# Designed miniproteins, single chains, part 97

Each design is a single chain, and the fold is of that chain. pLDDT is the mean over its residues in the fold that is shown.

## One batch from the design tools (miniprotein)

Design m3576
Fold by ESMFold2-Fast:
Structure m3576 (fold): chain A 82 residues (1-82)
Amino acid sequence: SALEEAGEAGGRAGAEVLRALGAKVNVEKAAKSAVESLKELSPEEVLRAAELAVYLGEATGNPAALAAGRAALAAARAVLAA
């Protein structure tokens, strides 16, 4: 679903940012946790979370984090359109 796609992409973007800063994180676990968190949010809050993922990717200058963040934003917009 669009919600699951947004959560997975957002969680991966966050994990990649933390990895760029030297933290050890489980990307798959982060993605699953993000999906569960997004189930509690309104569509507008889902969009805000996705926008944050894009900003984190841009702030770190990490291409993988930026790409994942942009994918999360596209998925979050699909949630709002539904």
Scores: mean pLDDT 70

Design m3577
Fold by ESMFold2-Fast:
Structure m3577 (fold): chain A 81 residues (1-81)
Amino acid sequence: DYEKRINLLKKIKEMVESGDEFEKEVALTFLQIELVMAKKSKDDPEFIKALEAAVDALEAGDYETAIRNLEKAISILKEKL
């Protein structure tokens, strides 16, 4: 269900935007799980790349790049609705 995945990615984005260190760590964990599941299901390569870029950016503390790639991932899923 793309709607459920969009809602989850929006919540992850909100956690990153919160500026709270605990919420950012939780966001990274959920995003890593989503990336593993997307790779396992052989999802859209552009979607997987956006998730990988968001994970890498979040691990590096580059929150602006992480948010940008989360927005890209959300946009890709919205096009599939």
Scores: mean pLDDT 86

Design m3578
Fold by ESMFold2-Fast:
Structure m3578 (fold): chain A 83 residues (1-83)
Amino acid sequence: HMEELRRKVHEKMRKLIEEGKEKMSEASWKEIEALIKEAEELKESDPKRAAVLYGIASSFYRLLGDYEKAEELDKKAKELLEK
């Protein structure tokens, strides 16, 4: 039941994000997506800037209650800063 429990937690988190999406403007949501895409493009050429962008996106996901997504983005930022 480990994967089953994980899936249920993720589904609950996604529901909280969907609640948050209704309160966010369309432009704000597109901006978060743009930040993540920009970080993906920059991770090879400018890892420090990519890390900052991942950190900003992580903060937005925390505000939406998606702590797992926020942690994932924080991990990406930290990996880019670890030499």
Scores: mean pLDDT 71

Design m3579
Fold by ESMFold2-Fast:
Structure m3579 (fold): chain A 56 residues (1-56)
Amino acid sequence: MDVTGDGTVTLEDVDAIIERVRKEAGPEGLKAFDVDFDGKITEEEKEKLVAMLTAP
């Protein structure tokens, strides 16, 4: 999904999604994106999300 509305999905879009999930689902939602379960989202996880959002 393109959250900026410009037809391009970037790490900026992923950051916006992560922030929204944090507000709505709290830390439980963020754990779905955090492989290490440290409460930190790594570049690898952001890259994976970009790939998922750009995939058909």
Scores: mean pLDDT 60

Design m3580
Fold by ESMFold2-Fast:
Structure m3580 (fold): chain A 65 residues (1-65)
Amino acid sequence: SPEELRQQLEELMQSLELATRAYETLPRVLEEVAGELDEELRRIQDELGERKRRLEEIRRELEEL
């Protein structure tokens, strides 16, 4: 019946609207997570640099002994 087709159309339109909203939100959440991971990697890199510098300082002191 035409009424059943109209109901199916409304259900499809509602599903598309929900899907569209989800797609609009997902990139932002992914960007936030990626940003946090990038910050953590930078922090680890900074810590490694600090450890290497300290190791060089200890080596230099040992060479002076």
Scores: mean pLDDT 75

Design m3581
Fold by ESMFold2-Fast:
Structure m3581 (fold): chain A 92 residues (1-92)
Amino acid sequence: MEEAEELFQLGLISLREEKYEEAIENFKKAISLLEEDSPLRAAALDALGKALLKLKKYEEAIKYYEEALRIAEKQNNENLVSRAKKNLKKAK
């Protein structure tokens, strides 16, 4: 859990610095360490989608936003659901 959270934070720093490929790598590593339905995994998938969208990789961004939305809906996390739906609309 701690390693995944640290990788997620590193991904957010890279995203802020507009280092999108580095952000993607860190988010993917974080996701690989997290349980399928974890809230942090949903957040990492949403952030990964945003980084992919910045690189104009729309198809991949849509895939990860849809996965984040599925997890958020399963957890009844209305804030993540709303954010994922908004991001998905921007990618389409």
Scores: mean pLDDT 83

Design m3582
Fold by ESMFold2-Fast:
Structure m3582 (fold): chain A 67 residues (1-67)
Amino acid sequence: MKEIEEKVNELKKEIDELTQQAVDEMRRLSEEARRHGPEAMERARQKAVDYTRKANELIEEAKKLKE
C-alpha cells in the first residue's frame, strides 16, 4: 500500500511540474502573441494542447495504480 501511494505521489508531482511548465510556456507565448499577433497565439494554443495530453497520460497511469 505505501509503495502505491509513493508512486501516486511521484506521478502527482510530475503532473504538477508539467502543469507549471505549461503555464509558464503559455505565459511566454501569450506575451509573444501580444507582440506578433494571432499566429503566435495559435502556436501557444497548440503547445497547451500537447501539455494537456501529456498530463492526461500521467493521470491515467496514476488511476491504474489505484485500481
Scores: mean pLDDT 73

Design m3583
Fold by ESMFold2-Fast:
Structure m3583 (fold): chain A 98 residues (1-98)
Amino acid sequence: SSSVKLTPEEEKILEEAAERVAELAERLYEEGASKEEMFEALRKELREIAEKHKLTPEQVLLIGARAATLLHGRGLPDEVVRTVYEAGKAVAKELEAE
């Protein structure tokens, strides 16, 4: 995000995380996962990434937004793109409560 000042190291972590989340969403879509199954799997993955790297809510939102952008660019359905973005928002809210 242009409004968030990140170090090169932080940018690399967020970019790699976004790619990982996008790959998971694409795989689940190809496997015929339901929207609910996809949302829960993406939420769990984002939660694990956030805990491993001690990410802020804002950084998790950036990962979700970047992953959604990657999926849109790859021609995935709007439903998949939206589910990834919603999972990112859900994890960010959970982190705000901690």
Scores: mean pLDDT 84

Design m3584
Fold by ESMFold2-Fast:
Structure m3584 (fold): chain A 111 residues (1-111)
Amino acid sequence: SKEKEIALIDETRAEVNRLIAEGLRRAKGASPEEQRRIVRETVDKIREVLEKAAEKLSPEGKELLQKAFDEIDRVVEEGLAAGKPAEEILRRIASIVNTAADELKKLVEKK
């Protein structure tokens, strides 16, 4: 049902936001090397959550989520290479996930 698909999107978004909040707390006062480790660990957990959600999505929803994965990977690679703080990288990932969730809900509502 549309209600179940929307619930999945909202629950997945909430879980990703929880993981980002945990990463942000861990990054406070951390060294640059520890911040890099925290970003990678947080992103790996986010990937697991999003991959599980993707299995339950339509082909169009899977394509949209794949674009979000590609953007997250780019943001992480470029941010870590530039020495950006974990807070900046993780906030950018939150923005990508929130945008993808809104777009996925629009796809469900059009069915």
Scores: mean pLDDT 88

Design m3585
Fold by ESMFold2-Fast:
Structure m3585 (fold): chain A 73 residues (1-73)
Amino acid sequence: SLLENLRKLAEEGDYETALSFALMEATIAEKNKDYKTAAELYRLASEIARRMGDLETAEQFEKNAKEAEEKAK
């Protein structure tokens, strides 16, 4: 799955690539109104940002995930 592939990239230390693809796919999911997938991708992006030490960006992605989760209802 997409999420499994992106997690594998992050586990291999390819944080920048994994984060870039997660954000690109989250944007595509939002445009398609697939808010459930967008929320999952933003949560993954937040975790990757935390692993990179960027806590401020991680908090922003958590906010994006929560907003997408509300739209998925």
Scores: mean pLDDT 86

Design m3586
Fold by ESMFold2-Fast:
Structure m3586 (fold): chain A 79 residues (1-79)
Amino acid sequence: MINDPNMSNEEAAKQSYEAAKENLEEARELLERGEPASKVAAEVTAALLNAVAAELLSGDRSPLEEIRKEAREIEKELE
């Protein structure tokens, strides 16, 4: 169940974007707790995938660019 059959593309895009933001917040919390880099990277990857889904559903690139910027900041902390 990734898509609700009664959900519009606009609603699905909003839900995917909100999921992407939640994945980034989880990645930040994992990073602050000193959790393994693999767990942080998994949440960053999930955020990017959800942001791509939001762009494809809405045709708006701004959510993906916002999530990419925050993902790069988190990944830099893992280096």
Scores: mean pLDDT 79

Design m3587
Fold by ESMFold2-Fast:
Structure m3587 (fold): chain A 60 residues (1-60)
Amino acid sequence: SREELKKEAAEMVEELIKAHMKTGDVRYQELSARIIRAVAEGNEEEVKQAIAEAKKLLAS
């Protein structure tokens, strides 16, 4: 659902902000901004894609 996706997006943004604070890696900041923008625009497909990329980056 849209509510579940928004919740996952919010949790992902929090994890990306924490990772950026620890590493200084701009990619975490760029992905958090991308998720926030996609949510604001209501672009669910872009939200899902950005979350998938964030999960890959966080796993590395």
Scores: mean pLDDT 87

Design m3588
Fold by ESMFold2-Fast:
Structure m3588 (fold): chain A 78 residues (1-78)
Amino acid sequence: MKRKEAEELVKKGEEAYKKGDYEKAAKLYEEAARLAEEAGDLVLLGRAYGNLSKVYDKLGDKEKAKEYEKLAEEAYRK
């Protein structure tokens, strides 16, 4: 059930992001990306990486935000 676990983690990360808890959102999205990669779900992996890019931008980590944006694009392109 790695895909379902990753989907639940993305949902929890979105809830944390809405509450302004960007550090918690980052951890949840990082775990979601890991599980999505293990499941081979490149669309879900791309979503998790895209959300990580937004979170790190909010945290002021411009380099990590750019890295995750590239990883999201790679997940969609393969």
Scores: mean pLDDT 83

Design m3589
Fold by ESMFold2-Fast:
Structure m3589 (fold): chain A 68 residues (1-68)
Amino acid sequence: RDEALRELVERIRRAVEEVREAVERGDLEKAREIAEEARKELTELAREHGLPVSLAESVLEAGEELIK
């Protein structure tokens, strides 16, 4: 569980970084696509490791707030 949670956090961190890079390049459409893909992937990871999907969504939401 701890390892699965760490994997989720690391994936979210990478997604936030990729979104920020796209935003800096002025590609808002790409930033949105990256965020949506990350959300789907995080949902699958949470499901596979028996973690609450709401937890993954909550952490991703916090990351999105940072780029708004």
Scores: mean pLDDT 69

Design m3590
Fold by ESMFold2-Fast:
Order: sequence, then C-alpha cells, then structure tokens
Structure m3590 (fold): chain A 73 residues (1-73)
Amino acid sequence: SSVEEAFRRYDTDRSGRLTLEEVRRFLEDMLGREIPDELVRKVFASFDKDGDGVLSLEEFIGLVLHLREHGIR
C-alpha cells in the first residue's frame, strides 16, 4: 500500500521503526511546510502507544489515517 511505501521510504536505516525526526520529515514533505516542534511531538506521542520514542508500521498507519480524516491541528 502507499502508506507502507511511505513508511519504508522514511525508515532510512531499515530498523522497521520511525524516529521523531523521520516522522517530522514525512509530515513536512506531505504538507509542504515546516511544522512547529510542539505539534510534531504532540502528534508523535499520540501514536507512540508503547512510549518507546519510535513508531511501528501499525502506529504509523494510524497516524496517516488520522491525518487524512482530521488534518494536523
């Protein structure tokens, strides 16, 4: 799927997880603008269910679906 392709594209070290910085780059590329640090951290923390500071593929899918429905706030 396009979401899984995006995950692999931003997972540059092939860890199977996305860091805060990799998610920031995804969001900024998708929206075509810089995103405030506070907003990126808020969005990331909302989907980091394990609190481990990285997003799994499933957590990332949840993030993308949320953004498609509600946008970034």
Scores: mean pLDDT 77

Design m3591
Fold by ESMFold2-Fast:
Structure m3591 (fold): chain A 55 residues (1-55)
Amino acid sequence: MSDEEVAERITNGAIELIKSGFPLDYAIELAKKEAEEAGLSKETIDEIIERIKEV
């Protein structure tokens, strides 16, 4: 799976958590942890967070 595909899956997972009633901060924290574990760049992690905030 490419870094872009991993980032999209992490982003979509966080958005689903927010839609399910979880706090935004929880979804962001989980997404950061998953992205760091996947070895994504700081720039990609920041893009994931921005996309989550747009929900």
Scores: mean pLDDT 82

Design m3592
Fold by ESMFold2-Fast:
Structure m3592 (fold): chain A 73 residues (1-73)
Amino acid sequence: MELTEEQADEILEFMRQRAEEDPALPGSEIIKKFKEKHPELKHLTVEEILANLEARHGAELEELTRRAIRRLL
């Protein structure tokens, strides 16, 4: 149920790259795509991963969300 710090950093970097390529993709879909490429995360739900990221890296997650919203406007 818990992400390692290294896994959290990898997910945030993946989200940053995907937000640049497709700003219309919601964060939940980006995490879902990351899970498809990382079978070690199959036991975690998208919601559990997102909750862990918010708890540990909330400021970075908020900035990624803000950047995505600005590009949709």
Scores: mean pLDDT 70

Design m3593
Fold by ESMFold2-Fast:
Order: structure tokens, then sequence, then C-alpha cells
Structure m3593 (fold): chain A 93 residues (1-93)
């Protein structure tokens, strides 16, 4: 759980950064989210069922927000790649 907590904290910081519409490098942020989601997917099977459910719920909220932000900023291709990585992580939970 400590590794999952660290990755969730990192994703939380990144999501808080993306929540600021003044971000210029939305594609770069989406690629960073994709990389973190891929790492999280490797750790999810090692968590308890309750922790997996909490992480999956967080990732679903992140996915919805990312889709909105990337559509608004014209970064849908990078967003689609990040969403695919998030979907793989949710499936691993």
Amino acid sequence: SSRAASLLAALGILVASVSIEAREDVPGVAEAIAALARELAKLLPTLSAEEQAEVAAFLRRLKERLARVTAEKGAEEAGARAIAAIDEAIKAA
C-alpha cells in the first residue's frame, strides 16, 4: 500500500496541476499521466480489494476529467493514449 499511496500522491499532484486551465503543455501532462497509470497497473494486483476499489474509483474520476481537459485544449490524441493506460490500470484492479 505504501507504493500505491506514493503513486496516488504523485497522480494527485499531477491532476491538481492539470485542474489549472492555464497549463500550456497539456499533451506533456497527459503523457506523464499515462506513464504513472502504467506503473500503477503493475502494483494494483498487490493491493487489498478495498484499496483496489479506491484506486479504481480515483482513476475513473481522473479519466473523465482528462477527457474533458484534452478535448478543450485540442490534445485528444495524447488524451486518448492516457485514457487507454488508465483503462488498463482499472482492469488490473
Scores: mean pLDDT 74

Design m3594
Fold by ESMFold2-Fast:
Structure m3594 (fold): chain A 83 residues (1-83)
Amino acid sequence: SLKEIKERAEEMLKRITDPVLREAARQVLEAVKALEKGDYLEAEIHLGMAKISLGVAKLIGADPADIARVQELIDEVEKILNS
């Protein structure tokens, strides 16, 4: 559900210290907020930005466990958008 994704994204923002992974999680949170408003285009833009930030985090060797957690949130938002 959107509520569960939002809660997990907010938890990640409190826990993750890597600035690039924090940006990815923040973009996921913004995508969920856009979906709550019914703005699917804004949600797709934020999801795209989250994917870019996650890709950069992978390239610079951010924590694999935190990468996996952010990827799970991105996958859940993408499933809602592209179902």
Scores: mean pLDDT 86

Design m3595
Fold by ESMFold2-Fast:
Structure m3595 (fold): chain A 116 residues (1-116)
Amino acid sequence: SLEQLKLFSKLLDAIDNGDVEKAIEYAKGLVDAAQSLEEAVRLIRALTDAAIEKGVPLDTIKKILNAFLDALIEKYPEFKELVEEAKRRIDQAKSYQEVRDIVLEFEEKLREKVAA
């Protein structure tokens, strides 16, 4: 939606300005503005790719993604177990590639559960 695009743009601007607190706020806002779980999953993938492309420090990416995933648990508590697994794996990730792989696997696992 237009609101999601606006929030995503604000999040990327906050990242570019080094405003981690605002980036966390906008990441939570993206989950709230998502109209479906599938849309939220597309947003976290797009966010992850954009942050990696911009060379955002790994620890900062982890903070932003953890805020997104916490908001996702609150909005979709039925997926808490999968989201918490993704959070644990992200926290242990040592590279951009590992974070990207974790997000892609999380997307696939959620898609399978929604389709079942």
Scores: mean pLDDT 87

Design m3596
Fold by ESMFold2-Fast:
Structure m3596 (fold): chain A 65 residues (1-65)
Amino acid sequence: SREEKIEEITKLLKEKIPELSEEEARAIAETLLSGEVDLDEALERLKYIYGLSEEVLEQIRKIVE
């Protein structure tokens, strides 16, 4: 379900970016699943801002898709 995907991404983001609040991580997860943003562009932004590895970005992509 959409909610299960949001929770999974939120948990992953909090584990990899400990400085994110739960609300911030959840907002990112909801944005990625909204279909209103280009997924590749959003993932590139996460890599740039938070320094996420390619492995983590690929995990997020698989959850969204």
Scores: mean pLDDT 84

Design m3597
Fold by ESMFold2-Fast:
Structure m3597 (fold): chain A 70 residues (1-70)
Amino acid sequence: MKEEVKRKLLELVRAVEQGDWEKAVQLAKEIIDYLKEKGDEKALESALNVLRSIALSFDDQELLKLLEEV
C-alpha cells in the first residue's frame, strides 16, 4: 500500500517537472482518494502537505483549489 502511494507521488513530481499540470492534478486526486479509502490519516496528512508545497512553489492554482476541497 505505501509503495503504491510513493510510486504515484514520484509520477506526480515527474509530471510537474515536465510541465504536465493536468496529469499532476489527476495523480493528486488518485493519491488523496486512495488514502481516504484506506483511512491512513498520517499518510494522508503527509501527502497533502507535500502536494500543497508543490502547488505553492509552482503557483498551480488548479492543484491548490483541489487541495482546499480536501
Scores: mean pLDDT 77

Design m3598
Fold by ESMFold2-Fast:
Structure m3598 (fold): chain A 65 residues (1-65)
Amino acid sequence: SQEEIKEEAKKKLEELAKEYAEGKISRDEFNERAAKIAKEALEKGLSEEQAQELSEYTAQVLNSY
């Protein structure tokens, strides 16, 4: 379902943001991996509308650190 795809992507983005916040990966690596997560979600059937929400969530997670 759309919801399952979105929740899986959110979990991956949260883990990625933690690695970035801890200095384990660079900003460029974060951006590349985040883009790949979004692309994979779209390929799994996530709508453009839901992908937009996922992008907004990524910004929120980064701002929480």
Scores: mean pLDDT 78

Design m3599
Fold by ESMFold2-Fast:
Structure m3599 (fold): chain A 58 residues (1-58)
Amino acid sequence: SPEQEAKIERLKKALEEVKAEYDKLIATQSPEDAAILRDFYERLKKLVEEKIEEIKKS
């Protein structure tokens, strides 16, 4: 539906914006802390991608 498509688009844009801010943060951290932050982002990305797939099935 158009409403589902709009919701998916908003989630994708939000994820892109979060990635940009997160990359800026990571650039200021130690290698050890940067690795932890990258792991957190990958977990967030996976959850958002799973949510998008659920919306597509609804």
Scores: mean pLDDT 85

Design m3600
Fold by ESMFold2-Fast:
Structure m3600 (fold): chain A 81 residues (1-81)
Amino acid sequence: IKELIEEAERAEKEGNYELAAEKYKEAGELYKKEGKLEEAIELYERAAELYRKAGAPKEKVLEAEVEAGVLQLEIAVEKVT
């Protein structure tokens, strides 16, 4: 996971926002699998922002935003159940 975040940070510095978004999304998927939902949400939100900045198709932006939203709901349900 740390390697993916470091790769994403390098891609951002190079102006390759789409690659950075893809790496953040991949890291978010791994945090989700580990049950680290808050960390996963942050990475999906970052990926969505970078997809917007890159001018990527809106479907990619929405996909990342939806993943973050679903995980936010999971956290909320866990707190009340």
Scores: mean pLDDT 76

Design m3601
Fold by ESMFold2-Fast:
Structure m3601 (fold): chain A 89 residues (1-89)
Amino acid sequence: VTLYGDPNGSGERVTVTGKAFRVSAAHGPLLRQLEDAKKRGLTHLVYSSEVPKSIIPEGIDGYEVLIEDLNKIVNGDTVTIVDGRLHKG
């Protein structure tokens, strides 16, 4: 998991296109990266090919996820990523 930026555009953000995907808290590395991102005041995480392939669609090497939505995943919830982005609330 790669940690990027804030709402002001600091850091790098990667967006990928694809079918809707479901992400879960099944992976311990996600929890640790989320906690690190919160401490650093980041709003987004970018998942790369270093993240378990079970949550990365074939042919996609990264996608952007909101930290708030990762909090839901870490608490056992799931979120859906549509075309490489989380749906608007």
Scores: mean pLDDT 42

Design m3602
Fold by ESMFold2-Fast:
Structure m3602 (fold): chain A 73 residues (1-73)
Amino acid sequence: SKEEVIRHVVAGILEGALSFARDLLARGAAGAAADARLLLAQAEELLPELSPEDQARIRRLMAELEAALAAAA
């Protein structure tokens, strides 16, 4: 369905954004920690709308970003 296509696209965007945010944190980019926290909040809100497979993948990436944030503090 059109709705399923949109959810899949959203999952792909979240995957890219979470990976990029982790890279920016690793580089010590200005504002990276604040941006990562905002992205994690957005991902949490969107998670229930995704397929179970996409949820599992996004939760893994969120955990990786959370670990990177803890290491950056």
Scores: mean pLDDT 86

Design m3603
Fold by ESMFold2-Fast:
Structure m3603 (fold): chain A 79 residues (1-79)
Amino acid sequence: MEAGEAAREGAREGEGPGGAAKKAREATLKAGGSERAAELAEGSAGLGYGVGKTVGESEEERRERAARAARAAAEGAEE
């Protein structure tokens, strides 16, 4: 499972940003990503959801923002 998809599902199942962050970290590590990539995916997923909440996005839009942020962070850390 990709970090972005995991972040989206975590936000649905958990308490929003915390669920997104936790699932993004776990998915990155299970996919063989580095500890750095996992930390960046975790932080980016949580921050992405939080930004969406602050600008008044719907829950679905917040989940998508978290997913996009987690994906970009995980990929960027591996380059």
Scores: mean pLDDT 74

Design m3604
Fold by ESMFold2-Fast:
Structure m3604 (fold): chain A 91 residues (1-91)
Amino acid sequence: SEAEKVQKELAALEARKAELQRKRNALQITLKNIEETSEPLIARLAKQDEEKAKRFREQVENQKKSLQAQIQELDAEIAKLEEQIARLKAG
């Protein structure tokens, strides 16, 4: 039946959304861990070698930007899936 096809398609979209949400959450945790662990190390390095601390900070900021970009891409995919789910539920 058409209702069975819609339910199967909804289940597939919901499953894909859940997978992307798990991936997004894992990247968010990684980002937070980098921020929390890098800050004490940068402070320690700054006392010994300010230029080394600056270079390390730049590397950390580049890594954070990369992770943030990946999270934004996942958020965009999740939003598209939510639109598809909403349209299927509306008929």
Scores: mean pLDDT 90

Design m3605
Fold by ESMFold2-Fast:
Structure m3605 (fold): chain A 74 residues (1-74)
Amino acid sequence: MEEAKKYVELAEEALKKGDYGEALGYAKKAIDLLDKEKQEIGIKKAQEVAKKLGGDPEGKAKGAVEGAKAGLEA
Protein backbone atom coordinates (compact mmCIF):
# COMPACT_ATOMS: atom_id res chain seq x y z
CA MET A 1 0.00 0.00 0.00
CA GLU A 2 2.82 2.44 0.84
CA GLU A 3 4.50 1.60 -2.50
CA ALA A 4 1.21 2.20 -4.32
CA LYS A 5 0.89 5.62 -2.64
CA LYS A 6 4.42 6.48 -3.75
CA TYR A 7 3.62 5.68 -7.38
CA VAL A 8 0.36 7.66 -7.23
CA GLU A 9 2.35 10.69 -5.99
CA LEU A 10 4.91 10.23 -8.78
CA ALA A 11 2.09 9.93 -11.34
CA GLU A 12 0.46 13.14 -10.06
CA GLU A 13 3.80 14.99 -10.30
CA ALA A 14 4.27 13.74 -13.87
CA LEU A 15 0.75 14.93 -14.78
CA LYS A 16 1.53 18.37 -13.28
CA LYS A 17 4.62 18.57 -15.50
CA GLY A 18 2.72 17.43 -18.60
CA ASP A 19 4.62 14.14 -18.85
CA TYR A 20 1.60 12.00 -19.67
CA GLY A 21 3.61 8.90 -20.60
CA GLU A 22 5.43 8.90 -17.26
CA ALA A 23 2.20 9.63 -15.38
CA LEU A 24 0.47 6.70 -17.12
CA GLY A 25 3.40 4.38 -16.31
CA TYR A 26 3.47 5.27 -12.61
CA ALA A 27 -0.33 5.02 -12.30
CA LYS A 28 -0.27 1.53 -13.85
CA LYS A 29 2.46 0.47 -11.40
CA ALA A 30 0.37 1.79 -8.50
CA ILE A 31 -2.67 -0.21 -9.66
CA ASP A 32 -0.54 -3.36 -10.09
CA LEU A 33 0.55 -3.07 -6.44
CA LEU A 34 -3.05 -3.01 -5.11
CA ASP A 35 -5.11 -5.93 -3.82
CA LYS A 36 -7.12 -7.77 -6.48
CA GLU A 37 -10.39 -6.11 -5.42
CA LYS A 38 -8.83 -2.64 -5.34
CA GLN A 39 -7.27 -3.28 -8.77
CA GLU A 40 -10.75 -3.91 -10.21
CA ILE A 41 -12.00 -0.63 -8.74
CA GLY A 42 -9.00 1.24 -10.10
CA ILE A 43 -9.27 -0.27 -13.59
CA LYS A 44 -13.00 0.49 -13.85
CA LYS A 45 -12.48 4.09 -12.74
CA ALA A 46 -9.55 4.52 -15.13
CA GLN A 47 -11.65 3.26 -18.06
CA GLU A 48 -14.57 5.54 -17.16
CA VAL A 49 -12.43 8.69 -16.84
CA ALA A 50 -10.40 7.93 -19.99
CA LYS A 51 -13.65 7.41 -21.95
CA LYS A 52 -14.96 10.81 -20.81
CA LEU A 53 -11.68 12.56 -21.70
CA GLY A 54 -11.45 11.18 -25.25
CA GLY A 55 -8.63 8.65 -25.00
CA ASP A 56 -5.77 10.96 -26.00
CA PRO A 57 -2.50 10.66 -24.01
CA GLU A 58 -3.61 13.32 -21.51
CA GLY A 59 -7.00 11.66 -21.01
CA LYS A 60 -5.46 8.22 -20.61
CA ALA A 61 -2.92 9.52 -18.07
CA LYS A 62 -5.58 11.41 -16.07
CA GLY A 63 -7.83 8.33 -16.18
CA ALA A 64 -5.07 6.03 -14.96
CA VAL A 65 -4.12 8.40 -12.11
CA GLU A 66 -7.77 8.73 -11.01
CA GLY A 67 -8.11 4.94 -11.24
CA ALA A 68 -5.02 4.38 -9.09
CA LYS A 69 -6.32 6.89 -6.51
CA ALA A 70 -9.78 5.24 -6.46
CA GLY A 71 -8.26 1.78 -6.01
CA LEU A 72 -5.94 3.03 -3.26
CA GLU A 73 -8.84 4.71 -1.41
CA ALA A 74 -11.08 1.64 -1.67
Scores: mean pLDDT 79

Design m3606
Fold by ESMFold2-Fast:
Structure m3606 (fold): chain A 55 residues (1-55)
Amino acid sequence: MEKLRKLAEEAADDVLAGKMSLEEAAKKVAEETGISLEEAKRLVNEALGDRLAAA
């Protein structure tokens, strides 16, 4: 499942760069991996939180 986490991290990077919104990023991850939008949103939020905490 490391591919999924990496995709979520890349999506989080796109959100931070202003390339897309959080919802758009989660939707993209869900569509590319086949997981639910709910799960994708959770993973993208986790990646964003980790980046903010890590500085």
Scores: mean pLDDT 77

Design m3607
Fold by ESMFold2-Fast:
Structure m3607 (fold): chain A 61 residues (1-61)
Amino acid sequence: ELEELSAFLASVGLDPALAETLLRAFGSLEGIRAASLAQLAAVPGVDTFTAGLLLDYARRR
């Protein structure tokens, strides 16, 4: 999960180090998928646009 999330972040021009922060906050990609846009945007380094990309990615997997 960490490697796949890091690769996704890098592919969209984001910092791959955000993958560790997100997985620590939400536990897994399933946790990210279950989170609200506002909860994701509350993570340091994640804006509303990035939160939307993350939800789209997690839901399409």
Scores: mean pLDDT 77

Design m3608
Fold by ESMFold2-Fast:
Structure m3608 (fold): chain A 56 residues (1-56)
Amino acid sequence: SLSEEIAKKYASLSPEQREELLKRIYDIVEEGSKEKLSWEEVLEKIKEKVDEVLAK
């Protein structure tokens, strides 16, 4: 599943990458809640940020 894929990628990150990603995830979830996005849309945005952090 998308959430399992995100969790595996998150586990492979350094502590510094995890801290940066956590701040970004918080913003995505908060904005998604305000905009009433579906959980699937929120997960897609989170995956994009995980992939961005891993590509650095």
Scores: mean pLDDT 77

Design m3609
Fold by ESMFold2-Fast:
Structure m3609 (fold): chain A 82 residues (1-82)
Amino acid sequence: SSSSQDKEAQKLFEEALRLLRQAEEAEREGRYDEAVRLAHRAVLLLNESAKLAGDPELIKKIKELAPSFTGAAIRAIGAQLD
């Protein structure tokens, strides 16, 4: 893993976390359509970070947090279907 790819992976991971926080906020406010869109974007950025990540510590963080990202998306979709 090159330092440049690891830096890009870290930036994508940071942006994914920001979008996850925004999705959780939208869910708390009952804005389920927005929560779905934000959670979807967060998952896409997390996946892109995972493709570039070579740093074992970053890979570990991605693996640990991936369930939170997918959980947020599933909850938001479920709320829309009710």
Scores: mean pLDDT 83

Design m3610
Fold by ESMFold2-Fast:
Structure m3610 (fold): chain A 83 residues (1-83)
Amino acid sequence: SLEEAKKYLEEAKEALKKALEALKAGDYEAAIENAKKAIEAAEKAIEIAKKYPDDPEARELAREAEELAGLAGIVIGLAKILS
């Protein structure tokens, strides 16, 4: 359901927040782990949202999830360079 997609989007936001906090603290392993969780949650939100192609709320949800996944990918890249 679209409600399930919203739940995954919130899980992705929380995981990305933890990844950024870990990155700032120099905990690169935790940054990578939480960023991976953010990507997984975002991908689940996108999969559900794609089932509602004509729903503007679903399109916005997918865009937010794609942006979160992109930011999480940047966190992984930075953590690997800095580790």
Scores: mean pLDDT 89

Design m3611
Fold by ESMFold2-Fast:
Structure m3611 (fold): chain A 79 residues (1-79)
Amino acid sequence: AHTRVTDLRGNPFEGEPTPASARPRQVIATVPADDFDEALAATEKVFGQPLDPLGIEALRHGIANAGGLKHILVEEVDL
């Protein structure tokens, strides 16, 4: 699966790697932002499938740019 990562208001972080043309699959969840492994496990559980390498990169980027947020939004998208 691929993901778009945003703040809790749905705003993308600066330098977001997921293209604006990516189509939502109507699966969205709040996941923790202070631990990558917890965020990854929560995202894959909600999506019901593992993230692909670009999805993992998007999640890492979102967490790195969360700026002290405890939670972020992850949305499943098609590239």
Scores: mean pLDDT 82

Design m3612
Fold by ESMFold2-Fast:
Structure m3612 (fold): chain A 85 residues (1-85)
Amino acid sequence: GSELLKKAEEAYREGRFDEAVKLAEQAIKEMGEDNADALAVLAWAYLGQGDFEKAREYAEKALKIDPNNYRAHLALFLAESELLV
C-alpha cells in the first residue's frame, strides 16, 4: 500500500504517468478506497495523462474523505481549469 504509493509518486515525478496511474490504483486496492492521499495521487497521475475528467473525479473523492487534503484541492483546481476552458 504505502510503498506502492511512493512508487506511484516516483513514476509521476519521472513523467511515467501510465505507470503512476497503475501503481496508485494498486495502492488504493491495498489501502482501501477511503485513503485520501492515495486518491489524490491517482488524481495527479490522471492530470499527467491529460484525463481531466478522471482527475476531477478522484480529487473530489479524496476531498470527501479529507476536506483539508491540499494535494487533492490543487488537483481539483487544475482539472476544473482545463475542463472550463
Scores: mean pLDDT 84

